# Designed miniproteins, single chains: the designs that were tried, part 46

Each design is a single chain, and the fold is of that chain. pLDDT is the mean over its residues in the fold that is shown.

## One batch from the design tools (miniprotein)

Design m1693
Fold by ESMFold2-Fast:
Structure m1693 (fold): chain A 111 residues (1-111)
Amino acid sequence: SAVLEAARREMERIAEEAKREVERIGGPEVGARVGAMLRAIADAALAALEAGDPDLALSILDAGRVHLRETAARWRAAGMPEAVVEAVLRVGLEALERMRAVVERAAAALA
């Protein structure tokens, strides 16, 4: 599906942009971890869209937001600098919101 291929490319771009922004602030290891997390969430949401379940795709993104907040809290407790934790939350949550818009547009186009 051209719609699903476009959604995949847009989600991959969103995850890569978020990875680079977090890397700029917190370094390559944190950027790689955030990028991997966002790509895993995007892949799961896209698989739900491919299965014809946009509600599950949105639910996966909501679970991803919870997981990101919990991960950031663990990294803060482990001694990650607050500026880096704030960047992870801001950039990661913004990326997930952009992915939600991709899912909603793809679902509408497939209806």
Scores: mean pLDDT 92

Design m1694
Fold by ESMFold2-Fast:
Structure m1694 (fold): chain A 64 residues (1-64)
Amino acid sequence: MVEVESIEEALEAARELGFPVRVTVEYKGKTYRFVARNERELRALLEPVLKNYPDAKITLEKAE
């Protein structure tokens, strides 16, 4: 599991893990989980999160 702070870090981590990747977003006691199948989906998921929840903890892991 890799913690990331930006879209660039998330794309780098996803490249190392291999798609598909599971994205976990933790914000104020709430946990959201998503699966990104490619770089486009990962970017589309994280751009709204970073805009609306800049203090969110974002972690990536390999989805199976």
Scores: mean pLDDT 80

Design m1695
Fold by ESMFold2-Fast:
Structure m1695 (fold): chain A 71 residues (1-71)
Amino acid sequence: SLDDAIDRMYQIAVDAGAVDAGRQARRIIRQSVRDGRSQDGINRMLGILRRAGAVDAGRQARDIILQALRS
């Protein structure tokens, strides 16, 4: 489910040492999906994780969320 994908994204950010960025990204994705703006949410999530130095975690998170949105 999308909620499972969002929780998995948060765990990837935590494992990368970006806990606060992961919490922000989780909130932004949940809100953007509710607002029908999932692509904007994904772009903002990537920006947050990149600024926290978690670039690879951000790429993994994007792919997981995109797959959940397509399912």
Scores: mean pLDDT 82

Design m1696
Fold by ESMFold2-Fast:
Structure m1696 (fold): chain A 90 residues (1-90)
Amino acid sequence: AAEEEREGAILFTAAGILKAAVDFLLWQLEQQPLTPEQRAELDRIRAEIEKFEKDYQEKLKAGADPLKVLQEYIDKLNEIIDRLEALLAA
């Protein structure tokens, strides 16, 4: 019983750190001139973030396994971070 609560707290903290990294990378990209291609990809990434945030909240409201949903959320944040870092490096 206590183990699941501990795992949830650790994963929730990790998700918060990764979300802060996403927000920082989005802010950093908005501080520089972007090509039309970079802007289009950034707009796609923003739309995907909005969608998976809604999907995450809907799954939690539906009573899905919170640890599984949180792990899926973390995996998606890592994918988004990789894509944002690639845009920033281009």
Scores: mean pLDDT 82

Design m1697
Fold by ESMFold2-Fast:
Structure m1697 (fold): chain A 87 residues (1-87)
Amino acid sequence: GDERAREAAREAIEAGDRAAEAAGPEGARGATMAGAAGGVGAIAAAVGITSGDGEFGARLAERAAEAARRGAEAGTAEGAEEAAREA
């Protein structure tokens, strides 16, 4: 459980980083929102681990990672912000 949560958190952070890079300099707001989605996933995983429910934390981190990936795929600041709100 905990190991899965840690792995999901790592994936969420990496997806957030990729989404931030995809938004580019003029998409700073979108990039920030995409990065925040990855960070929220990492926090959710940590909370799950700490509370003894690593599976719950892993699911939240996986959702955040998917939102960040969706933001990167959109290629726009608006798309990245929308994806981040779903994390």
Scores: mean pLDDT 63

Design m1698
Fold by ESMFold2-Fast:
Structure m1698 (fold): chain A 80 residues (1-80)
Amino acid sequence: SAREKAEELAKKALEEYKKGVELVAKGDYEGAIEHLEKAIELLKEALSLLPEDDPRRQVLEDQIEGLKAYIEKIKEKQKE
């Protein structure tokens, strides 16, 4: 189903997020941003598969905004 595909994309986004966090810990900010941007892309794809009335849409939108904020924090660290 479309929901199952969206859940699978969200799971892939979580794995990309985890990789990004690991790279931040290693000081690889460029690599971290690439993985976090991939997580956002996967979450946007998941969101596109869900009906407009699906309660999971808000959760995915919140996750996308959180990842965008995290990328901005990493970019601040790159300026140090």
Scores: mean pLDDT 87

Design m1699
Fold by ESMFold2-Fast:
Structure m1699 (fold): chain A 94 residues (1-94)
Amino acid sequence: SLEEFLEALREFLKNYFKVPDEVIEKILADVRKRLEERPEYLKYFKPTLEDILIVFVALYEGKTPEEIKKRYTFSEVARKFMEYLKKVEEELKN
């Protein structure tokens, strides 16, 4: 579900990436808007690190999660996630 994805993403950003709370809320608002336009992205979602990274990268590349899985290795997905996270964080920090 959308709320399950957003909760998992929040905990991951807070606990593993140490993103400030105010920036996390802005990232989650942006991601929520994108997923409301693309609810099919969560059809096969599991609250695992891998699925969180894949869905996040898919949203910012304008591709489906299945396309991301076919085009990238997990290490490439993790790298792309970090690149998009940094870009989004900088844009939302003002």
Scores: mean pLDDT 81

Design m1700
Fold by ESMFold2-Fast:
Structure m1700 (fold): chain A 73 residues (1-73)
Amino acid sequence: SELLELLEKAKEAVEKGDIEEAIELLRKVQRLALERKDVTLAVGAHEAIEAAEKGDLESAIKSIESAIKLVKE
């Protein structure tokens, strides 16, 4: 799944401190979710972006992990 690959890469980017890359990857997830009319996933991606922008990396990772669970089902 393209969404799963993007979310896993975003999580890795956050863990490495590459916040700009993580935000760009999460914005791609948000756009794809909106195209699919998956509002829950789009909101989850947006919350992960906001946490990353604030420097709350633990909350960003938690939001990404929740989004991964949504994509797996």
Scores: mean pLDDT 86

Design m1701
Fold by ESMFold2-Fast:
Structure m1701 (fold): chain A 58 residues (1-58)
Amino acid sequence: SDLEGLGRFSRELQALIAALEAAGVDPATRDAQVREHANRLLKELGLPAAPALTPPEP
């Protein structure tokens, strides 16, 4: 069961988004940082990368 990993993933992303919003980071930089952190965290947790987090490449 990957429920614990998914819960950690969700909490980490929510915390990062809140911190970046509080720091007044621009939306483009915030989006890039969240996407990078999400991809790294998914790799660390052994979860597959979500298609929405990867650029559409052939």
Scores: mean pLDDT 70

Design m1702
Fold by ESMFold2-Fast:
Structure m1702 (fold): chain A 55 residues (1-55)
Amino acid sequence: MSAELKEKLEEILELSKQGKLEEARKKMDEVMEEYGLSSDELDRLLLQLYLEKNF
């Protein structure tokens, strides 16, 4: 995973943790479009990052 993609995924997790679900959703859509990811692929990457960071 690129450092830039990882930073964007971390931002999504942070927004979600803060209860900013609408902002998190918008960021998810942006990342999917920019990196050509499906929702399933994005969910897997977010889960992987969550487990690695022990959120």
Scores: mean pLDDT 80

Design m1703
Fold by ESMFold2-Fast:
Structure m1703 (fold): chain A 60 residues (1-60)
Amino acid sequence: MEQAKRTQALNAAGGLLSERGIDADEEEIAEEVSKRTGVSKSVALKAVREVRDAIARQQA
């Protein structure tokens, strides 16, 4: 149950970052992730940061 919510937040964060760009405000992306997935803003923010870190490593 908790793992499913985390996966949904990570997927939503990845999609939004690909649409709005890696330099998009993390708070704006986290709010949208929270609205789309129903997770808390703190969980959404953590997911956004994890996805940004992963994308930066792949594109470096």
Scores: mean pLDDT 77

Design m1704
Fold by ESMFold2-Fast:
Structure m1704 (fold): chain A 55 residues (1-55)
Amino acid sequence: SAAEREALIAEARRAIAAGDLERAEQLVTKGVILGLLSEEEVAELSAEMRAAARR
């Protein structure tokens, strides 16, 4: 559902902001398995994780 998708994306972004990239990766993987995330959303979150890893 849209609500589940939004909650997952918000939780993944909170994990990225906290520097918890392992949790962020697990959340993205879960979103893909559940069909909640599009290819574009996965690409965006992956880019955010790469940017956070450089900090």
Scores: mean pLDDT 84

Design m1705
Fold by ESMFold2-Fast:
Structure m1705 (fold): chain A 119 residues (1-119)
Amino acid sequence: MPKVEESGGGTVPEGGSLTLTKKVSGITGELIGVMWVRESPENGPVAVASISGDGKKTGYAESVKGRATISIDKEKKTAYLHLSNLKKEDTGTYYAIAFAEVDGKVRAAAGAGAQVTVV
């Protein structure tokens, strides 16, 4: 069984915080980066944060800017998305997507998703 351990979803109060975790071990090819995407009934899938495979470049959606921190531990082959000061609009399913280069082509691998509910 592939060990895809996604954790850190759940029900949190407005103003609370959580950390989403994605292991990137077992990704075939050279890791280019990781992106978290949120999908909700009100909005289609929206990118929330991204990080390059070397950890040197980060990007954040305006809706989470100042409230999100994305990081990668290259030694542990694990990416983290920390969300603080949560709002009801942050409710949704969060998918971590890893991008790797295989034979000159970019391949994407998505996890099962973590449900986040802000109450």
Scores: mean pLDDT 77

Design m1706
Fold by ESMFold2-Fast:
Structure m1706 (fold): chain A 88 residues (1-88)
Amino acid sequence: MEKEILEAAREAAEAIRAGDWEAAARADEEVVKLLRELAEKDPEKAKELLGEALILVARAYAERAREEGDEEAVAEAEAAAAKYEAAL
């Protein structure tokens, strides 16, 4: 479960860097699903992995904003963070 969450978060980060918002949204949904499953079994570990996933996604949005001048990147980052946090 832990490995799958981080892999999904990396997939989201890659999609964000590419500007593939549909792929990013699908990967975000997978992260949320896996975090919810982990939270039912181990809420402390789920909270730890939430932090790691948020860092990966936040870095991708920051890189996208810098390289492409994507002014919506901050709002999308906040939306993704809210979705991940809502999983717990």
Scores: mean pLDDT 77

Design m1707
Fold by ESMFold2-Fast:
Structure m1707 (fold): chain A 67 residues (1-67)
Amino acid sequence: SADQEKALEYLQKFAEELVKALESKGIKATAEVKQLSEEEFELVVKAEDKEIVLKFTLEEILLMIES
């Protein structure tokens, strides 16, 4: 759906900006966005020796886009 495409694009852009922000502070980082289902998304951030997994619903992402 169009909403799923918007949500995925938003998270991908958010991931890119997050990595850029971390790198600007000398932190080596990578980020990956995964669509787990029609309603569930995952952002995996690897920074130095740490891995952080953030889970989002489609509704949560759409609310962030409208903010």
Scores: mean pLDDT 84

Design m1708
Fold by ESMFold2-Fast:
Structure m1708 (fold): chain A 55 residues (1-55)
Amino acid sequence: MKELSPEVVEALQRYLERRPATSKEDLKRLAEEMRRDGVLTDEQYEEVLALIDEL
């Protein structure tokens, strides 16, 4: 799988600092919050979900 853009990785790290996620379910919820906040596009959200499923 290809790596995410640095901008997306940095945003994900900032969200993890505020909202610790230790399970795939928690990570999917975090990605959904980022999408809701407009930090992730539809395409970036799908890529993040795919990476979470690969974990």
Scores: mean pLDDT 72

Design m1709
Fold by ESMFold2-Fast:
Structure m1709 (fold): chain A 60 residues (1-60)
Amino acid sequence: SLMERRRELIMESASYSVLAIGYAAKAVSSKDEEERKKYLEKAREYVEESNRLDEEARRL
């Protein structure tokens, strides 16, 4: 159903938000600049995916 699909998208979006926070925390804690950059890139990707899924849920 549309309601089930919306719920799944919202939950998946939330999961990506948690992953983004985790990688941002790793970046802040990193002593290596290249490692920090890689973690920030991953955090950004997860934020973008979270936003995309949230927008899809809102369009249902």
Scores: mean pLDDT 89

Design m1710
Fold by ESMFold2-Fast:
Structure m1710 (fold): chain A 73 residues (1-73)
Amino acid sequence: SEGLEEGIKKFTEPLKKKAEELEEKGKLSEELKKRIEEFVERLETAKRERIPLSGREILEEAKELEKELEEQE
């Protein structure tokens, strides 16, 4: 369970930081903010309910969100 929690943090913390920086600059779209919030909630739900997660799929989704955040800069 702790390993899953650390894995979730590795993917979610960088996204949260980038989103916060863009929101402070007034550059974060509402749609992208919602997508990041939904991604984080899905991972938190999987942790809470002990649903197995694919690290590869999580990494791919995180990279897509990171790319979208970079496009907002």
Scores: mean pLDDT 76

Design m1711
Fold by ESMFold2-Fast:
Structure m1711 (fold): chain A 114 residues (1-114)
Amino acid sequence: DPARKRRAEELARETAREVMELLLNNGPPEELRELVTRYTEELRELGYSDEEISELFYREFTLLAGLPEEHATEDEFYSLMALLNARHILKEKGRLTPEKLAALEAELERLRNA
């Protein structure tokens, strides 16, 4: 069903955007959990498997970060999450210096050009 596939892709893109915004702004973990839970429940209702739900999210999230489609995989998703988590911890501790931010941005650029 093309309409079902389009709806799933729209939900994945919107959720990826909202998750990225929360992570970049050090938003509350509860809001992140709510977004992911709502996304997974809606795609399950559309008849998608947990594997398909995860794959769609990984793809849209990595693409949003500027990674090429061939690198929109689970491994690249976790690499991106590691960079975002490092940024979050440094910012929370008041240790996100311009030098450290530039190093994290250089690692992101490396992922984009891999």
Scores: mean pLDDT 82

Design m1712
Fold by ESMFold2-Fast:
Structure m1712 (fold): chain A 58 residues (1-58)
Amino acid sequence: MSAEEALKKAEELVKEHPRSAVARAALHEAQIAVEEGDDEAANKAYEGALKAIESGSD
């Protein structure tokens, strides 16, 4: 997906898990990736956070 779409999904992830450090880190990384035009970096940040939350976060 595009960096902008990954950013939007990361924002939603933070809203659903506001205390998750992984979700907040993914949002920050996705914001930087959008500014740099790096779709892969944004997608990787979001997917990593989503997997960590699904696997290890309450």
Scores: mean pLDDT 78

Design m1713
Fold by ESMFold2-Fast:
Structure m1713 (fold): chain A 89 residues (1-89)
Amino acid sequence: MLYSITVTATGIPESKVEEIKEKVAAMAEARGLKVISVKGDVIGDTFTLTLTVEGSRAEAVALGKEIAAYIENEYGGKVLSVSVTRLEE
């Protein structure tokens, strides 16, 4: 099953976007999820990370929570939302 994991946060500098993308891809792979795409962007003060993965819903949800905790703990960012959406029926 394909899932889209979207995390939005404030307080993340644009210079850290590529580092975060690399680390979240590694986190997904460590959970046995297949990484299809990773997108990260800073528009104004809002960082948006979108990760498309193939695997189980439980692991996709767990990854979203892990990414949120990682952003808050390592970068001091404030997570605004985490969503996990199924892309395939």
Scores: mean pLDDT 83

Design m1714
Fold by ESMFold2-Fast:
Structure m1714 (fold): chain A 65 residues (1-65)
Amino acid sequence: MELLEEGKRLFEQGKYEEAKELYRKAIEKDPDDAEAWRALAGVLAKMGKLKEAGEYAQKAIELRK
């Protein structure tokens, strides 16, 4: 999905807030996209939001089964 690819590019540039917004939009379009949840967890971890990162990572695990 384009939103995930663009979000990953922004994440690699250190633009975590912009990457987070794109990952949120990807989840809004497809809430069953485990990769989008995992990507959001990753950006939150980089931002130091470890509790939220853990919650979103757990959601990704649930969706991958």
Scores: mean pLDDT 80

Design m1715
Fold by ESMFold2-Fast:
Structure m1715 (fold): chain A 62 residues (1-62)
Amino acid sequence: SELVKKIQAINDAYKLIKRLLDQGKTEDEALEEAVRHIVETYGLSREEAEKLAKTALNILKL
C-alpha cells in the first residue's frame, strides 16, 4: 500500500538522518541525503521526499 511505503520511507530517513547528525553533518546535509535516498529507493518525487524527510527529522527532535 502507498501508506506502508511512506512509513518505510520515514523510518529509513529517520535512521539515516540520525546517523549523519551523529557523524557531525548539518541538518541541511542530513535532509538532502535523506531526500536523495527516498527518491532513489521509493521512486517518490523530490517534493514528497522532502516532506517525508522533514517528518523524520521532526520525530527525531521530539
Scores: mean pLDDT 88

Design m1716
Fold by ESMFold2-Fast:
Parts: sequence; structure tokens; C-alpha cells
Structure m1716 (fold): chain A 57 residues (1-57)
Amino acid sequence: SMEEIKEKVEKLYEEKFLEAGLDKATARAMARKEAEEFVKAIEEGDEEVIEKMLKEL
């Protein structure tokens, strides 16, 4: 489901931002925004954005 995809992507981005040295609150907020953008790109069929974000994960 889209909810499961969003949750998984959010977790992956949170881990990435924490590894980059961001604090937990900032990492979580940024991860949530990235996950929302990813889900929106899937809903809109924006393959270019999807591919770009997948390369970051």
C-alpha cells in the first residue's frame, strides 16, 4: 500500500539524515517531507523524480 511505502521510505531517509549528522528531530522532519514527495511522485507518475530519489536511497 502507499502507506507502507511511505513508512519504509521515511525510515530510510531518517537513517540517511542521521548518518549525515543531523539531530533526531530534524532528521525525522526532513525524512517525512522526502517520503511525502516520493509518494506524490508515484501518484503523479513522475518517473524522473522517483528515479532520482531512489538513487539517493
Scores: mean pLDDT 83

Design m1717
Fold by ESMFold2-Fast:
Structure m1717 (fold): chain A 67 residues (1-67)
Amino acid sequence: MEEKIKLAMKTVAYALRAIGALLEGDFEEARRDVEELRKISKQAKELGYEDLAKETERIAERVEALV
């Protein structure tokens, strides 16, 4: 449970950073934040948190589409 919550909190943090970067036109920072989101998604999947992994990847894909 704790690990899932920590990964969910990281997902929210990097998603907010990516959105902030996009609003400021910092596409390089947004791309780095997308990479971190993809790493979190992979880690969540490896731990069996399929719901969190799918949602995190979906967020990463949506941000990447705006870069």
Scores: mean pLDDT 85

Design m1718
Fold by ESMFold2-Fast:
Parts: C-alpha cells; structure tokens; sequence
Structure m1718 (fold): chain A 63 residues (1-63)
C-alpha cells in the first residue's frame, strides 16, 4: 500500500472516531489506527470492516 493511501486512511479513521458515540465502534476504530501505525495493513482493514459492520447494525437497531 502506498504511503499516501495509508495517510488518507488514517485521516478517515480519525474523523470517524471524532464523530462516533458508540463505544464498540470507537474500540474497533482505535484498533484499526493502531494496526495502521504498526504497518499491519491487513489487520487495519479487518478492524475497519468490523467497525463498518457495527455501524450498519446500529442503524438497523435504531429502526
């Protein structure tokens, strides 16, 4: 992955973390950021995916 793509991904995660109020989503986004800073792009993408799925579940649960 290019350094530019990694930086854009980091900024997107930080922005999402700033606007989220759900603790589980916050935890998943923080873990994604930690993995990204460690250079583990596979693990970062995994946590990003889990955060998106949790957000989708919350949207459904609100009716």
Amino acid sequence: MSPEVAEENRRALEEMLAVTTDEKVKELLEKALEALEAGDYEEALRYETLAVLELAKLAIDKL
Scores: mean pLDDT 77

Design m1719
Fold by ESMFold2-Fast:
Formats: sequence, structure tokens, C-alpha cells
Structure m1719 (fold): chain A 80 residues (1-80)
Amino acid sequence: MVTKEEVEKARKRLEEFLKKAVPNPSEEQKKMREEIEKLLKELEEALLNEDWEKAEELEKKIIEKGKEYIEAGLKEKAAE
């Protein structure tokens, strides 16, 4: 069973990872981070409600958006 404590720990770890991955975010990267944080909150609610289908879809979106966020950071460094 997924507990609130487990979900909160996972979210905090991911938030710290995102912050460390892009320490000086651009406006676009800030928007991407906000979108990911929104999805993480929705995922937390889905997991607590044991809505596994919704949780899986949200997890997939978070992974895709997280990849875009990291790639955008790398692209900006390459453009400089």
C-alpha cells in the first residue's frame, strides 16, 4: 500500500533533483518546472486514492516533461 509518507519522500527527492539539475533556470525552464510540480501533486493525489491507472498516466507525463526539462537545459548550454 502506498502511504502519504512514501509519496511525500519520493516527491521531495524529485524536487531536489530538478533543482540540482538546473540551478539557474531560465523563464522557460521555470515554467517547465512548475508544470512538473503540478503533475507531481496530481500524482500524489492519485496514489493516495489508489487510482493506479491515473497514477501511471501521470507518471508517464512526469517522465516525459522531466526529460524535456533536462534536454532544454542542455540545449541552452550548447547554444551559448
Scores: mean pLDDT 73

Design m1720
Fold by ESMFold2-Fast:
Structure m1720 (fold): chain A 77 residues (1-77)
Amino acid sequence: STKKAIELLDEAIKAAENGDSEKAVKLTEEAASLIEDPEVKQIVESAGKQAKSALKKGDKDLAIKILQAAKDVVKTS
């Protein structure tokens, strides 16, 4: 469900804001698994990989922006 994917991305954003990198990445991967549109799924999977890289470097602001952009794509699909 697209709605459930959006809810998981909201939780991932909150986890990233709290510095919980493991939870943020896991929730983003779970969100991608619920997306049926292959193009939107690829965007969320790519966003998850980029957010993971940003969080490993300590760049929470970048990770949050990446996840918010992915959420907007899911909401408009």
Scores: mean pLDDT 84

Design m1721
Fold by ESMFold2-Fast:
Structure m1721 (fold): chain A 70 residues (1-70)
Amino acid sequence: MSKRELAIRAVALILRAIGVLLDPNATEEQKKKAEEVIKKAREAMQALDNGDYETAEKLLEEAKKIDDEI
């Protein structure tokens, strides 16, 4: 997977999570999970900036798993 593809995945996860945070009907648990998704996606972007694609991919997989629980 390229840096561009990993960056797109990170941005997509952040945008989905922001949608949960802006939803007045979302539960506190769903909002906490959304915040964890944003945190992991941001850490993945930092790993990409450092050239650590393996760590970035792992962090994005962890973020996606949390997102799937929302």
Scores: mean pLDDT 84

Design m1722
Fold by ESMFold2-Fast:
Structure m1722 (fold): chain A 85 residues (1-85)
Amino acid sequence: TEEEVLRLIDEGSEARKAGDLEKAAALYEKALALRPGDVFALENLAIVYEKLGDLEKAIEAYKRLVEASPDNTVARNALKELEAE
């Protein structure tokens, strides 16, 4: 399962580099289904959804990232901005 998670993350990163953001999101989501708290997958999924304009999913991913990494100031600042205080 750990090797599968790393493979899915790697494939997601390749899809992101190729500009296939929907494919990247799907691959990161598959990785998170196996490892819900994976910081790298959550961080990249949040950025990908933000670039896709899916603000609801971006907010959800940033919330999960803050739960997994409470000291991540970038995630906290992004969440604050997207939630429209």
Scores: mean pLDDT 83

Design m1723
Fold by ESMFold2-Fast:
Structure m1723 (fold): chain A 60 residues (1-60)
Amino acid sequence: MHTVTIHAANTEKAIALALQLLGEYPDATISLDGTTVTVTFPDNPDLLARLEQLNKEVNS
């Protein structure tokens, strides 16, 4: 089980990110708290790589 937390620049970006992830990875558990998106998922290297990439981009 993996948990990744992504800090978006603002609430709108956090919502957009959460919706995108729900569409691409509906088996993941996604929690949204203001600008923070927390994703919990089983061992899935594709989703892990995707989340690490997004975490680098959301505050650029």
Scores: mean pLDDT 76

Design m1724
Fold by ESMFold2-Fast:
Structure m1724 (fold): chain A 62 residues (1-62)
Amino acid sequence: MQEKIAQVVGHILRAIGAELDGDLEEARRSLEEAIKLAEELIKEGDEDAKALLERLKELLEK
């Protein structure tokens, strides 16, 4: 489970880097992967992942 959380963080960092580089398509793709992994964590019983998922969805919409 900790490995999956690390992957979510990795995708968020890639999204930030891509956004700073002006690659909005790569930023969006990385955020979508982070959201997918966060949803899996919620299904596995990680209640803290719910707050993370809400923040990721906000970033994807804005």
Scores: mean pLDDT 76

Design m1725
Fold by ESMFold2-Fast:
Structure m1725 (fold): chain A 104 residues (1-104)
Amino acid sequence: MRPGLRLVGALRRIENGKETRTAWADDDSPAAREALARVERKVDELYQKLKEIAKKNPNVSYIAAGALAVLDEDGRLVAEAEFAVIYDKNGNVIYAEPAELPEP
């Protein structure tokens, strides 16, 4: 990573019946805290969507939703990415949202 860039991220997942939540920031600046709150909110929204999809499919083994933001030295948002995925017990994708959608 280029010097001066800071990462902020959040992840929620269920794996083998265990639910985990993680959130982190490279910096404790006001801009990083605001970005952290934003990515946690995005992850919570994606995770609830995934849980509703999973209720309709009894073959779910893995659920994950994550988001990250990249800030410059001035606390300005440079890049962001998010993902949401559900796998079955055989490792097949039931649902996926990539970090970026393909061009139509």
Scores: mean pLDDT 77

Design m1726
Fold by ESMFold2-Fast:
Structure m1726 (fold): chain A 60 residues (1-60)
Amino acid sequence: GPIVARATAPIPKTGPDELTLREGDVVEVLEEIDENHVLVRSLATGEVGIVPKSWLEPIA
């Protein structure tokens, strides 16, 4: 199935391609961008953007 993860803290937007997340927001992982970042889709808003991997906790 799809890879699903939660934001473990509020994630601030620092660049134009980044996604702002609230703590506890659930995202679907779409693609690995680099060793530290993934492209995700917010399940709450449908918004797509890049977030740091270290701020996400995988869920089943």
Scores: mean pLDDT 76

Design m1727
Fold by ESMFold2-Fast:
Structure m1727 (fold): chain A 61 residues (1-61)
Amino acid sequence: SVEEVRERLLEKLDELLKTKTPMQAFAEVSRELKRLADEHGLSTGELLKLAREIKDRVDAA
């Protein structure tokens, strides 16, 4: 589900931000988002919403 994808990506982002730069963490999570969106059949709207949430969290870090 979209909720499971969201939780997984945000948890991965938080872990990556402990040791990597915000830009490196964003790049890794963005690649994972694209793969999971295709795998779970996310709509373009859901994909864009998740991408925005990830960017906002990176910008806050």
Scores: mean pLDDT 82

Design m1728
Fold by ESMFold2-Fast:
Structure m1728 (fold): chain A 85 residues (1-85)
Amino acid sequence: SKIIKREYPVELHSAAEAEYVAKQIIKELETYEPGDIGEFTIAKVADEESVKAMEEVFEKEGYKHKLEYSPDGGKVTITLEVPEK
């Protein structure tokens, strides 16, 4: 397994944008191998509702995730593991 890191340098200010980004993340995860880990950092997070919308997409599609906020709360890193076979 390997760790793949991505950064999104844009502010998510709507649930629709957050859902779109979450779906792009899932689509990328579908190209990974079982056991790979994706770390996705949202570089400008001003809206906790947007983060919540992303979490709901991941949960609906069966992905377990972990959230880590930067010390200043301005960034969030979402870690997702591709399920084993």
Scores: mean pLDDT 74

Design m1729
Fold by ESMFold2-Fast:
Structure m1729 (fold): chain A 61 residues (1-61)
Amino acid sequence: SAREKAEELRKKADELEAQGDLVGAINAYIEAYKYFQEAGDTKGAEELRKRIAELAERRDA
């Protein structure tokens, strides 16, 4: 399902972030965000939107 795909991509993004791959993490979170929107999970999508913004700020620092 879209929700399961979103959760898998979020876990992948979490692992990339833990490895210091901010660009990879951002890309995976953006994909997860799209699947949460497709699943109608507004809260999950909003949480990822905020996290993407935070990681982008860290990338650009």
Scores: mean pLDDT 86

Design m1730
Fold by ESMFold2-Fast:
Structure m1730 (fold): chain A 72 residues (1-72)
Amino acid sequence: MREELRRRIEELGEQLKRAVEAKDAETLREISEQARRLKEEAEKNGDSESAERAGQLARTAETALAVIEREA
């Protein structure tokens, strides 16, 4: 169970890197939403480390999206 959550966070992190490189605003919005859900799931399970990591992914996706939208 904890291993599955950790793996999902790692996979989302790789997707985030690709979306940032591609400047894909739509994918960054999807990633931000998924990261928020993973953070909530980790918090419900008492997994503070995974919650913090998922929160960082959400903030990074939101920051990248804001930069892209300013360029548009």
Scores: mean pLDDT 81

